Designed miniproteins, single chains, continued (4). Designs and how they scored, part 31

Each design is a single chain, and the fold is of that chain. pLDDT is the mean over its residues in the fold that is shown.

## One batch from the design tools (miniprotein)

Design m13056
Fold by ESMFold2-Fast:
Structure m13056 (fold): chain A 74 residues (1-74)
Amino acid sequence: KVKEIEKEFEKKYEELLKSNKRDTHALTPEQTDELLKEAYEEAKKLGITNAKVYLYLFHKKREEARAAGKTRKR
């Protein structure tokens, strides 16, 4: 069930990237790399080996970081 929902979200995410390329994210390359790393590690801990699933987790963590008001500067 959850896997099917994640698959559907991945597809929607990819479609959004295709049609919304003009809406550039405000994250720096360094921040983006860190979030990708976190998503990959979390997916691995959950036993998820499907590369597409980590895209869903990356997007989720990115949105969480934005909601938390994470600053660009360390």
Scores: mean pLDDT 58

Design m13057
Fold by ESMFold2-Fast:
Structure m13057 (fold): chain A 123 residues (1-123)
Amino acid sequence: SPVERVREAVERFLESERFEEFRRQLGLESSVERIREAIEKILADPEVLRRVAETALAVLERHPEASVVLQARLVVREWLLRHEPNPELSLDEQAEAIAVMVAALLEELSREETLELLRELAR
């Protein structure tokens, strides 16, 4: 499923040597366990996941030359500007979860695979 493909990419990314560099560049303060929990809450809510995918897709299509870190930061910025209350996740938890999800997809998949997966999730 599309959700399982996101989960697999996230798990590979979190276990990668590259994650610690991305953690520093993105300013991630939460533990890996807390980030996983926040991502699973997003994946469990189809409407939230659809809106996250729509936001990510729009940003990635507008900024094809941006680095993975910059693309993740731009997706988070766009998401926070359209702030919608979430009863289970603070804004900081949403920001970290979305940054990791975007970085994981771009690092573990090709750009074209990432865009196609986001289009499928946004349907």
Scores: mean pLDDT 87

Design m13058
Fold by ESMFold2-Fast:
Structure m13058 (fold): chain A 87 residues (1-87)
Amino acid sequence: SEPELQPMSPEESNEFAETLEREAKARGATASYDSKTQEITLEGRTEDVIEAIHRALSKHPDVALDVTDQRVDGDHLTLVFRPMRLV
């Protein structure tokens, strides 16, 4: 059976968002967190965005991403997602 996704607490979501923001910034991408929706907007070059996600998830292996929006313009990728716990 496929793993079930559960919402994260606000504290867990914020901690993941801070990790992702650090990983994104290190690669020239940007991440912003909306505490009301618990959505993260991650934006940059496709390779930088994907690598930032990969590095953040490697530090939080119990997290999955519920992608709510995806926009592609050339080599520029914008992802909007809610971090979720794997159960």
Scores: mean pLDDT 85

Design m13059
Fold by ESMFold2-Fast:
Structure m13059 (fold): chain A 76 residues (1-76)
Amino acid sequence: HMSLEEYLKKLKEWIEKNKDELVQRGKEARARFDARLAELKADPSKRQEYEDLVAFQNLMDRLIKEAKEEEKKRKE
């Protein structure tokens, strides 16, 4: 029983610890998502799936970016 807030905090901490691995995996995942988005974008009947996937991708990108920004604040 973990709240969404607690889950996100724990996720951000894990992202910071594994940032190099996540950057590489993120690039690979981003390429796969971009290919999928192109397929969904070409099909008007799949607009909802396209929007859902874009929202998920943006959320992941934002969490990774925030983790990197927090790391920068800790540097000299």
Scores: mean pLDDT 71

Design m13060
Fold by ESMFold2-Fast:
Structure m13060 (fold): chain A 70 residues (1-70)
Amino acid sequence: SLEAEVAAARAAHLSGTATPEQGRIYLASLEPQIRAALERLKDALTPDEVEQMERFLKYAEELRKEFEAR
């Protein structure tokens, strides 16, 4: 299942044994956390920092879409 793949990817990342694919799955799984962090911090961040966070969020969203399309 998707949840099991995310859990395995997270465990592998934390142990430093993640494959590139597991790294991508883990990063995709962080999308909701990145979105929540951006919403909480947007008024405390500089415009450049907001742009960097938005680019990172978009990258995570695209990875999630690629993963879900499989």
Scores: mean pLDDT 77

Design m13061
Fold by ESMFold2-Fast:
Structure m13061 (fold): chain A 57 residues (1-57)
Amino acid sequence: MSAETIRLPEDVARAAEAIRKVGANPSREERRRIAEELGLSLGTVSRAARLLQELLG
């Protein structure tokens, strides 16, 4: 698929990258910190964590 057609939103991608630095299984406090640091909602960070869980298995 084309990146322009079905690509993760930039905010979700940024959250995923930040989560990977923490270890791909962040606590609620770590998710909150990432959300504040990136200016994203906790929901967006939680979505990124779920996607990483699916990709990891």
Scores: mean pLDDT 70

Design m13062
Fold by ESMFold2-Fast:
Structure m13062 (fold): chain A 82 residues (1-82)
Amino acid sequence: MADKDRIIDLLKQKGFSDQDLGHIVMISQMSKISMTDAIKYYGIKNTRTNPDLARKASDVLLDTGNFDGSNDINSSIDKVLS
């Protein structure tokens, strides 16, 4: 709960709408993947349609990766969203 609440707060701070938050949470729950993986997939999918949203997703992943100690997602997303 606390870690997911932190991720949601970060997404809101980066300018994600309630709609975007709902999609990310739903992807995580329905696919049974982590919140960071859901953000990664959402960011990659939106790279062509909304590059600004994709860049914001990358920022959240970088911060979350440092918080979680997971670094492999950061390099992958940063390269894709660049």
Scores: mean pLDDT 66

Design m13063
Fold by ESMFold2-Fast:
Structure m13063 (fold): chain A 63 residues (1-63)
Amino acid sequence: MLTPQQFYDAKKRYEAGDRSVEKDYAIYLKALGLPLPKDLSADAIFTATRTSSVDEKLKKEVL
């Protein structure tokens, strides 16, 4: 099962400009069943997550 804390940590580091977590972030999106942007740039992934209301799925996982 995807750990919510791992997702939040990746998201936080990604927002701080740490591109090393880009791969981990993409893996978490796949684990949540969300589509990945074709361009896996930091901005594209972050914007897609925000727009896709990923927090709803993540909240359901942690309930």
Scores: mean pLDDT 57

Design m13064
Fold by ESMFold2-Fast:
Structure m13064 (fold): chain A 86 residues (1-86)
Amino acid sequence: LEEAIEHLEKAIEAIKKGDIETAAEHLYKAIEEIEKAYKEIPEEVADRVLDLIMEAIIAMDKGDYESAIKKLEEALEEVKKAKEEL
């Protein structure tokens, strides 16, 4: 979960800087870490985080970077909460 948090934070920072390629790279790494976390956190939480990341990617594709950042901030809070419950 720590790696997922780091990649989500770096993705948000990259979007804010307009570095969309770096943001996408970190989002794919965050997805990989959440998929691994199905063993550590409830499936419903992992699914929700993946859905939020997917919604952020769709928003980025549409050029809606404010919505993308909001979705990733929501995903980040869900992952942080899941880590605190471990």
Scores: mean pLDDT 83

Design m13065
Fold by ESMFold2-Fast:
Structure m13065 (fold): chain A 69 residues (1-69)
Amino acid sequence: RAQELLERSQAAASEVNKHNNKVIEELEKTLSDPMEVNELASLKTAAEHAALGAQHGRAHVEADRLRQE
C-alpha cells in the first residue's frame, strides 16, 4: 500500500511538472514583447514564480484527493 501511495505521489508530481512547463511556455509567449533584457528577465522570473505557486496549489488539491482514495 505504501508503494502505491509513493507511485501516485510521484505520478502527481510528474503531472505538475508537465503543467508547469506548459504554463511557463504560455507566459514566455505573453512576455515575448520587446523589452530590455534585465526587465524581461525580471518579469519572467516573477511570472514563473507566480505560475509555480499556482501549480503548487493544484498539487496540494491533487495530493488531498489521492489521500482520500
Scores: mean pLDDT 63

Design m13066
Fold by ESMFold2-Fast:
Structure m13066 (fold): chain A 95 residues (1-95)
Amino acid sequence: SVEELVRELARLSRQLGDAIRQQDLDKAREILEQIRTLVEQLEQVASPELVAQARTILTLLESAIDSAEKGQMGGANLLLGSADQLMDGLLEELK
């Protein structure tokens, strides 16, 4: 279901944030690829509005990894915070 895919997106997004904070950028990249696959699945079954929000979250998470790889942890944390806020909003809409 769409709700199950969104919950899985939330789970992987949290794990990606944890990997960045632990400076395990290889793990963060692996999780990002799993998120990319989930977003592709959402594109086939979810509303255009939900897909747009999921794509925005994906872009923020990718940017957070890029910032962390450059040693810009402040920037990475701000991007993770923005992704978390959007993700919480999606989860609330699906309750």
Scores: mean pLDDT 89

Design m13067
Fold by ESMFold2-Fast:
Structure m13067 (fold): chain A 93 residues (1-93)
Amino acid sequence: SEAVRLGREGVERALKLARETKGWTEEEVRERLAALVEELRANTRPEDELEVALAEASVEAVALAVHAAHLVLAAGGSSEEAREVALAVIRAL
């Protein structure tokens, strides 16, 4: 299903962002997420409101997953623990 595909892509993006943004400020992470939102919007057909909504939901899920991963890292958790938490957040949404 499309939702499963977008969820998988969201997980991969969240894991990549968690790895790349380790040690970044909250503002730097927000700027990276804004760029991702613009990229996803550029690749979505305006004629399909449902597809756009699913793409936006996936980006919000990625944002929440990255935030959760950063909380784990800030608490002294490992990159692997941060990854598992990010994946759990995406799956819960």
Scores: mean pLDDT 60

Design m13068
Fold by ESMFold2-Fast:
Structure m13068 (fold): chain A 85 residues (1-85)
Amino acid sequence: VEVKVIDENGNEISLEEALSKLSGNVKVTVTTSTGNVHEETLPIKDLKEKLEILKDKAEEHNLTLKLEITDLETGKKFTITISPK
């Protein structure tokens, strides 16, 4: 499984760095390579577990997932692409 994180300015950053910049509650929009869209709001403490579940799902079902994450406290955004490679 390959994880690529892009910040709001288009720069590639580490997943660890991106997660360290988040606080409170986040909005997560998940788009699958098949065109399905799912939107959820969750506390940042649950985001790490959610990402592990999504990584497992991407690998098991051979799906590419594109996530847009918005911090509801700061307005910061970044994109995570999870590939089954």
Scores: mean pLDDT 81

Design m13069
Fold by ESMFold2-Fast:
Structure m13069 (fold): chain A 98 residues (1-98)
Amino acid sequence: DEVVEELAEAIEELAREMAEIARAHGLDEIAREIEEAARRAVEAIRARDAEALLEATKRLMAAVDAAIAKLEDPAARQRLASLATAIAIVATAAVLEL
């Protein structure tokens, strides 16, 4: 299904940028947590598992909140918050499609 693959790709792209921002600011452990949660979200979308997607999204949001709390750069914090909002929208669309 093209829509399912587009949603999975959107999560991968958004999470990649989030992990890059975290890594650029020395938050390598949080970057890995973001990457792991995103991988699980993508697997859940492809498996059409709404419960697994919601759990992966929750873990991803927790990792982003931890990154924002540790960042002193207002631009990086704002960008992460915007990317987190975009992921929440995509994940909601994915749950409704599954």
Scores: mean pLDDT 88

Design m13070
Fold by ESMFold2-Fast:
Structure m13070 (fold): chain A 66 residues (1-66)
Amino acid sequence: MRYATPDSLEEAIEFIRGLIADENASVDAILASLEALLPARVVEELRRAFPDLRGVLERMKAEVEA
């Protein structure tokens, strides 16, 4: 992963990709990690940018398996 601690929307996206690639984490596990590691404002920005955040995470998981 390029970033150790995500502080922005784009960094959060890259961090999620890394979690999926390295750990094959479930969507629920990824959401829990985001809440634990990211400031609440970044999580809110994710939800605002992606109204279907769960769907986005599922798509990212599919990319790792493709």
Scores: mean pLDDT 70

Design m13071
Fold by ESMFold2-Fast:
Structure m13071 (fold): chain A 57 residues (1-57)
Amino acid sequence: SHMKEEIERIRKSIEEARPAILEDPRFTPEVREEIIEGLYLIIDGVEEAIKRSEELK
């Protein structure tokens, strides 16, 4: 699925950005971890919605 390929690309981009986010001096360490967790939660939610849509087709 084209949308599934885009989700995997976004996940890879999050993984590649993790070191920069974890070292970003604009945020506390706790906030940096929350940002990363939030990004994964968003992508997981989008992937689940896509799976449900494909099951209905």
Scores: mean pLDDT 81

Design m13072
Fold by ESMFold2-Fast:
Structure m13072 (fold): chain A 100 residues (1-100)
Amino acid sequence: SAALLEAAAILRALAATDPDPAARAAGLRMADFLERVAAAKSKEELKKILSEVFGVPESVFTDEQIEEILRRLEEESRRVLALVRELGPDPTVEQVQAAL
């Protein structure tokens, strides 16, 4: 999904400018997660990614839950992209955080 990759790029850029090391690390981990989800080629690969990220067995995830998680991630990514675009070409970290 292009929206997941674009959202990941925004999160990575924001994380790079964040003065808080913990927030920076969290933003980079979220960007990595979105990039891994976007690169996944099967539901089985997605279950492995989610299992690793959430620390639960792959068997916990049904195909229906995987589809719902993907839908929500795509919707949130599109929402973030729309909000950031409304701020103009060079938004500050503070403007993006206030809009989200």
Scores: mean pLDDT 78

Design m13073
Fold by ESMFold2-Fast:
Structure m13073 (fold): chain A 97 residues (1-97)
Amino acid sequence: MEKEKRFERLRAEADSALALMEEIVEQYKKHKDNKEAVKRYAEGAKRAKDLLDRIFAEMEAVDPEGARAYRAEIESDPRGQKVLEEVDKLIEELEKE
């Protein structure tokens, strides 16, 4: 019960972090020609990824099996996988500048 409730909360936080990443990627695509905006989106993407990584670590500490199942859901979702790839590219652009 306690672990299940905590895991459910962490899963909701992870879903929110992924939604934030998707929004950042979409805003980046609309503002590619604005270097200032690109830098802000890249910084935002890095913060969102750091947040997601922390949430994943807590999920594994609470329920390793549930964390593995959730990761598999993201990997089997083309939308989720694409968002993670686009975020990695955006972070790479920040590191070049």
Scores: mean pLDDT 80

Design m13074
Fold by ESMFold2-Fast:
Parts: structure tokens; C-alpha cells; sequence
Structure m13074 (fold): chain A 92 residues (1-92)
């Protein structure tokens, strides 16, 4: 698991590029709804940032990537890949 220092660095990078990360999280949420997920109350920005970092870190580990090397751009990429896989599973 990444240490606390790397997690905070990733969260800060995500905050600086939040608009792009937010769009990727919205795509992921829509994919989840299409797959039969529940509508949850709109999360706060801090809650959504924490979720984005956690989801991207887990996806990076599953793909054999070093979670300590994540930046906002890679977080967006991993979230979009997760959304695509959820949609593929919903359609098969």
C-alpha cells in the first residue's frame, strides 16, 4: 500500500486538476448506474477526491502499476478504464 505521504501528494495533485478528475468520476458514476447501481447523495468535493484516489490506487495495483507514481492525469486514465470495464460487464 502507498504510504501516507504519497497519498497526500496524489490528493493535492488531484485537487489542482479537479475539473478533469471530476469529469472522470462522473463517467464512472454513470457507468455504475447503468450497471444497476444505486443513486447516492451528492458527495462533497473532499469525499469525491478521497474516493477518486482510492479507486485509482486500487486499479493501478491490479494493473501492476506503482501507485506511488500516480498523478492527476493517471488518476483520470485509471478511472475511465474502470468505467469502461463496468460498462462492458453490464453489456455481457
Amino acid sequence: MPDAENVERIKEDVRERWEEVREAMEELRQAGLEAGGNIVDEPTEDEEIASAVALATNEAEKRGLDPRKLDAEKVVELLRELARRIRELANK
Scores: mean pLDDT 73

Design m13075
Fold by ESMFold2-Fast:
Structure m13075 (fold): chain A 67 residues (1-67)
Amino acid sequence: MKHLKNGDYDKAIRDLSDKASQALSEGDYGTASDYLYQLSKVYKKMGNDDVSKQYQGAADSMRRVGS
């Protein structure tokens, strides 16, 4: 089955989470939305639909603020 290994997902989550937090602290809601959306996709690939939906909702919220 074609999938990332557990360590690859962990690194992606950490990197994207750090970038989203930095963008939010800078008031860059558009960039924060993009990173939160990417986090949602990573969690979806891991089969964690509940967390994926949480990040998608946060991304949608940030995109609306940045518009």
Scores: mean pLDDT 78

Design m13076
Fold by ESMFold2-Fast:
Structure m13076 (fold): chain A 64 residues (1-64)
Amino acid sequence: GANEEKARELLEEAERLQREGVRLVIEGKHDEVAKIQERIRELEEEARKLVGEEKYEELNKEVL
């Protein structure tokens, strides 16, 4: 459904940011790493709110 599709998009964005965060750590950009980590938490929280915990865990296993 629409909420599941949106949650999947949010988790895919979080995964993209996770990869970017690894690059920023290697470059020593601590302030940017903190911003990425905050954004990832916001995306994961929004996804959890859209589909609930059980479906969130299912989607997280598929995407992350």
Scores: mean pLDDT 82

Design m13077
Fold by ESMFold2-Fast:
Structure m13077 (fold): chain A 96 residues (1-96)
Amino acid sequence: VKVEIEGELSPLEQKQVETAVKLVEAESVEELKKIALDAVEEMAEELKLTEEQLAEAKAAVEAAAEEAFKELKEIKENKEPLIFEFPNGTKVVITP
């Protein structure tokens, strides 16, 4: 995986990029689910999510994990870049 950053990232945005890299590198649905759930719990504390909002986010991860893994596998097989643009204009390109 290759990461190219154009601009500057906040500590929170750096963690988001690190999570995205881990999701791309996940070798199983179970690993992807664990990475996503850990990220949701960390973001819940930062964003002060309610117990209901956190439960909904976790349920969404569980419901979407298999499809997300399939999509990321296809992106990796095609060597397609994942592009993230942040509000400050910082651009991050993750190439599998």
Scores: mean pLDDT 77

Design m13078
Fold by ESMFold2-Fast:
Structure m13078 (fold): chain A 63 residues (1-63)
Amino acid sequence: SMEELAEQVKKLLEKKGIKLEDVDDETVREMAKELGVSETTVRNAIQTALYKEAREQYKAYLK
C-alpha cells in the first residue's frame, strides 16, 4: 500500500540523515531504485508521509 511505502521511504531517509522536506531529485532516483518503484511513486510516498505526520498530530488532539 502507499502507506507502507511511505513508512519505508521515511526509514530510508532517516538512515541517510535526510529530512522529508530536503529530498532532492537524486535522492528520489536512488530510493526508486532501492524500492523497485517509479520516481513518481516515491514522490507520492513522500507526500503521503508528510500528510500522515499531520494526521497523527490531528488524531492526538481527538484522542
Scores: mean pLDDT 79

Design m13079
Fold by ESMFold2-Fast:
Structure m13079 (fold): chain A 68 residues (1-68)
Amino acid sequence: GAEEETIKELAEKLGISEETAKKILEILKEIGVDGFLELSDKELEELGKKYGISTSNLKKLQEYLKSL
């Protein structure tokens, strides 16, 4: 479905596993894209610890989303 395709696209674009991409998609569903883009480095670190995602991958996602 559309969600599965989004997970695959995120995994490919960020160079991460589909499991990590699925966790990222859940984050975006909870706080929204605009909310995610407003997060500070400290908030990204805390979010990464909660979901087991590196801060560097979350920063790459911010850069990717800003390019859209």
Scores: mean pLDDT 79

Design m13080
Fold by ESMFold2-Fast:
Structure m13080 (fold): chain A 82 residues (1-82)
Amino acid sequence: MEELLREAERHAREAFEALKAGDSDKASEHFLEMVRKLAEAGMERLAAHVAQELAIIARTKFGDLKTAEVAQAAAEELAARA
């Protein structure tokens, strides 16, 4: 469990750095990996909420519609499973 949470945190950091750099592909990949690691740790509700917040941040703060759409889709998928 702890290792999954550490990996999720690493992916979150890399995703935000990519988002700040304008690298939508890298940001999207790292956000999906973060969400996947949180779900594997049994934290699907948290993963859904984090993905939803990331979609809002990507869209409103960075104008990254691709990352926002990917994060929103992941949030909806996880919420439907919870």
Scores: mean pLDDT 80

Design m13081
Fold by ESMFold2-Fast:
Structure m13081 (fold): chain A 111 residues (1-111)
Amino acid sequence: MERLVREARERAEAALAANRAAGEDTETLVAPDTDPEALGLAFDPLAAAARAGWRLTGLGVGVAEEALDADRVLVAVTVVAEVEDAETGERRTLVSTAVRVVRRADLAAAA
């Protein structure tokens, strides 16, 4: 568990750094076969910040997977988002990780 969460976070931080160098492309940072519920949960704090008037200034998404058995995969999704209040200029970094046990067949269907 801890190793998987660390790997997802490291991948998210690396994606954020790469995105700042190349420009924002949130779609290419998401693994094609990740669990959509874990992804949604990891994005919940960013969605809440957007509703509160915060602007997204940087984004990295990291996914790490670990096989539990032939049918089940442990999926960790980390979102690292840099946000800025448009009025005050206050900057914050939001870090959110969602971990789910999912069926391998469901991941293949999502890809």
Scores: mean pLDDT 74

Design m13082
Fold by ESMFold2-Fast:
Structure m13082 (fold): chain A 67 residues (1-67)
Amino acid sequence: SFKEEAQRFLELLRRYENGELTLDEVLAEMKKLSPELQDQFTAYMDRLNEELKRIEEKLKEIEKKLK
């Protein structure tokens, strides 16, 4: 069922975050799940990259204010 796949998705994501799985290993496991969950993983990675850019811009603003 989708609920079981969603639970598996969250377990894989937590294992990746904990360093138990490499990126290649988590991608291989994600390919076994529904396309909708694969899309959610791609969106998650895209959000992390966008947040990194936001942090970089905030750090530049802080540096200008401290000097």
Scores: mean pLDDT 82

Design m13083
Fold by ESMFold2-Fast:
Structure m13083 (fold): chain A 89 residues (1-89)
Amino acid sequence: DIEKRIQEALENYQQRQQQLQQDLSIPDPSQRTQFLQDRIREIDERIERLRRLYDQTSGPIRDMIQKDIEELERERRRLEEEVARLQAS
């Protein structure tokens, strides 16, 4: 459905704009590092909850949860890399 894909693209655009505004609003490297560390903590908590659900499920639902965990782990690595860059500066 073309209309649904357009709506999803607009929602993704709005989310990215909000994220950029948040990132740009924190010019202090120490405050930015703290913000990124807080986000990593939130992702870790979400991964832990999903791993608990993974253990309680089977079949296609478990595969879906595994993919969600992998997505969150990739985001976590990107945030850790950004923190390392800020600390190396």
Scores: mean pLDDT 74

Design m13084
Fold by ESMFold2-Fast:
Structure m13084 (fold): chain A 61 residues (1-61)
Amino acid sequence: SNLDVLQAQLAALTAALQALQQQMAQNPPTDPRKAAIQQATIAVLQGGVSFLEARIAKLES
């Protein structure tokens, strides 16, 4: 994939992460299982953002 595709994916993941964090702040889950699932989802999205940022940085050098 080209750099533009990676930048678009980074923007999408960043937006999804921000939206989920905002949702949790406004409507925190009362069910521990649902809380654990949302925490796991945040961790996956954070990992994806870090991976894409590192990949983009290498391609821009």
Scores: mean pLDDT 85

Design m13085
Fold by ESMFold2-Fast:
Structure m13085 (fold): chain A 96 residues (1-96)
Amino acid sequence: SIEEKLKEFKELLADRSTPLPVIVEALDKLYEEVKKNIDSTPEEIIAEIALYYASLARFYKALGDTENAEKWKKKAEELSKYITDPLVQKIIKANL
């Protein structure tokens, strides 16, 4: 299930030795699975993935990497369109 894949991603993220490119690749795979199953994916999972992309966008912006920052921001914004909770939408936008 998507919940199991998200749990596996979080375990990978919790391992401090995991390189950032591996985390990004795993997040992109999770994103593609959500896109294929968007209508059946719980909104809280969509929101959590959007927040990971928002965090990546902020990190790359802080590094001066505008191209990658805009790439991750766009993915967060695309996912946020599927969020109906107004508070969650505001939290995602605040993290961009």
Scores: mean pLDDT 85

Design m13086
Fold by ESMFold2-Fast:
Structure m13086 (fold): chain A 72 residues (1-72)
Amino acid sequence: MKAIKVTLKPGKSIDDVVSELEKEGFKVKEIRYVSGNTYIIVLDEDTDVEKAKELLKKSDLVESAEVTEVPD
Protein backbone atom coordinates (compact mmCIF):
# COMPACT_ATOMS: atom_id res chain seq x y z
CA MET A 1 0.00 0.00 0.00
CA LYS A 2 1.10 3.61 -0.49
CA ALA A 3 2.37 5.59 2.50
CA ILE A 4 4.33 8.75 3.31
CA LYS A 5 7.82 8.63 4.81
CA VAL A 6 8.30 11.75 6.96
CA THR A 7 11.30 13.16 8.80
CA LEU A 8 10.25 15.55 11.58
CA LYS A 9 12.03 18.77 12.52
CA PRO A 10 13.83 18.65 15.90
CA GLY A 11 11.47 18.76 18.90
CA LYS A 12 8.33 18.04 16.84
CA SER A 13 5.88 15.22 17.63
CA ILE A 14 4.40 12.63 15.26
CA ASP A 15 1.10 13.09 17.15
CA ASP A 16 0.97 16.74 15.96
CA VAL A 17 1.59 15.59 12.36
CA VAL A 18 -1.27 13.05 12.63
CA SER A 19 -3.56 15.79 14.02
CA GLU A 20 -2.68 18.10 11.09
CA LEU A 21 -3.49 15.36 8.55
CA GLU A 22 -6.80 14.44 10.26
CA LYS A 23 -7.81 18.13 10.51
CA GLU A 24 -7.48 18.33 6.69
CA GLY A 25 -9.64 15.19 6.25
CA PHE A 26 -6.93 12.55 5.70
CA LYS A 27 -7.46 9.22 7.49
CA VAL A 28 -4.35 7.74 9.14
CA LYS A 29 -4.42 3.91 9.36
CA GLU A 30 -1.02 3.21 10.93
CA ILE A 31 2.21 4.88 12.06
CA ARG A 32 5.51 2.97 11.80
CA TYR A 33 8.65 4.22 13.53
CA VAL A 34 11.80 3.84 11.40
CA SER A 35 14.68 5.62 13.19
CA GLY A 36 15.57 9.00 14.75
CA ASN A 37 12.86 11.47 13.70
CA THR A 38 11.67 9.35 10.72
CA TYR A 39 8.22 7.67 10.53
CA ILE A 40 6.08 6.00 7.89
CA ILE A 41 2.47 7.21 7.85
CA VAL A 42 0.08 4.69 6.27
CA LEU A 43 -3.06 6.40 4.97
CA ASP A 44 -6.47 4.97 4.11
CA GLU A 45 -6.49 3.60 0.53
CA ASP A 46 -9.15 6.14 -0.58
CA THR A 47 -6.76 8.97 0.42
CA ASP A 48 -4.84 11.11 -2.10
CA VAL A 49 -1.31 10.45 -0.82
CA GLU A 50 0.21 13.11 -3.11
CA LYS A 51 -2.03 15.82 -1.58
CA ALA A 52 -1.17 14.60 1.93
CA LYS A 53 2.55 14.74 1.02
CA GLU A 54 2.22 18.34 -0.27
CA LEU A 55 0.41 19.36 2.94
CA LEU A 56 3.21 17.84 5.03
CA LYS A 57 5.96 19.48 2.90
CA LYS A 58 4.35 22.88 3.64
CA SER A 59 4.12 22.11 7.39
CA ASP A 60 6.56 23.65 9.88
CA LEU A 61 6.55 20.27 11.70
CA VAL A 62 8.19 18.35 8.82
CA GLU A 63 11.74 18.48 7.40
CA SER A 64 10.96 16.10 4.46
CA ALA A 65 8.08 13.99 3.13
CA GLU A 66 8.16 11.37 0.37
CA VAL A 67 5.59 8.93 -1.01
CA THR A 68 6.72 5.36 -0.35
CA GLU A 69 5.27 1.83 -0.42
CA VAL A 70 4.78 -0.65 2.42
CA PRO A 71 3.78 -4.34 2.16
CA ASP A 72 0.04 -5.04 2.42
Scores: mean pLDDT 81

Design m13087
Fold by ESMFold2-Fast:
Structure m13087 (fold): chain A 77 residues (1-77)
Amino acid sequence: SMEDVIARFRLMSIKVEFYLEAEKYKKNNDVKGLEEALKRTLAELEELKERYPQFKEEIDEVEEELKKYAAELKKEI
């Protein structure tokens, strides 16, 4: 459905935006910025899950991916 296309586009957009912000905070040695960006991104993903419960599994996978990515980046800062 069109709603499914919108949900998937929003999920991808949130994911890409986080990767761009995470790289910026890594370059600036800003651990607190990275942690706050992750916190905001996880909140957006929880809101997306509430709006599109049929995508819960895909969104949960992205949440775990982003948490793991942030944890690995923190080791390099």
Scores: mean pLDDT 88

Design m13088
Fold by ESMFold2-Fast:
Structure m13088 (fold): chain A 70 residues (1-70)
Amino acid sequence: SEELEKAKKEYEEAAEKFRQTSRDYSNALQGYREGKITKEQVDAALSRHQAAENELIEKRKKYEELVKKE
């Protein structure tokens, strides 16, 4: 169904964003250890990663619920 296809796309996009924010946070931690960035920049990267995780959880739940109804 179109609804299932849309939910799958949103889930895949959320998963990609989660992977990207995970890399960004890992890179921010490394930059902080090397003295190249501030703690505030690390905290901002963590906040973005946490937001991406919450979105992934929501999009995954929606997709899984629609799959079970097919």
Scores: mean pLDDT 89

Design m13089
Fold by ESMFold2-Fast:
Structure m13089 (fold): chain A 65 residues (1-65)
Amino acid sequence: GTLVTVSPEALKSGAVGEGTTEDGTKVRVASLDDGSFALVEDLATGETYGARRVAPGVYEITGKV
């Protein structure tokens, strides 16, 4: 799946931060389940995706919600 890199600030409890996909698309990231999962919103389309943490500050998109 598509990788999303986020700032550490986006991973704080209750925080919504910015991220960027590997293709340079700007996204908004809301961390869930102690950072193991996230909701990723494409800022150009408004579409929301589920994502799973694969590395510190990196999520992989799993599918649309």
Scores: mean pLDDT 75

Design m13090
Fold by ESMFold2-Fast:
Structure m13090 (fold): chain A 74 residues (1-74)
Amino acid sequence: IEELEREALRLLHELQEVASPELAAEANKTIEAISKEMKEKLAKAKTDEERREIRVESLKRIIEVLKEYLAKAK
């Protein structure tokens, strides 16, 4: 999880440096939608393992979104 969080932060910083304000706003909107879905799922989760799986899946989706927008920014 910590490794995925580090990867996401690195990609986010790179995107903020190279992307136009419009492209960055679009990426942020997509990430916010994923974060909202994650929070809803976390609220319904009963175990620490379920919460871990939800966070891992959400982080992987965020990383893919960031990679996609970075490719568009270049």
Scores: mean pLDDT 79

Design m13091
Fold by ESMFold2-Fast:
Structure m13091 (fold): chain A 65 residues (1-65)
Amino acid sequence: SREEAKRRAREEILRTGKVSDEGLKALAERLGLSVSTIREIAEEVKLPQSEVAKLVGDKLREIGD
């Protein structure tokens, strides 16, 4: 599915740390996604740790308090 392809793209970008245009284009080709979609995922990777930590932290504070 498209959602699974996006998940795999995020995982590969996080694993390799490569966000070059050529790398993103090759990943888009392999997963059948648009380059713009892959770029959006790459931008998410720049903030995923901060955003995930913040989101999880906020949720845990609200639920665990």
Scores: mean pLDDT 67

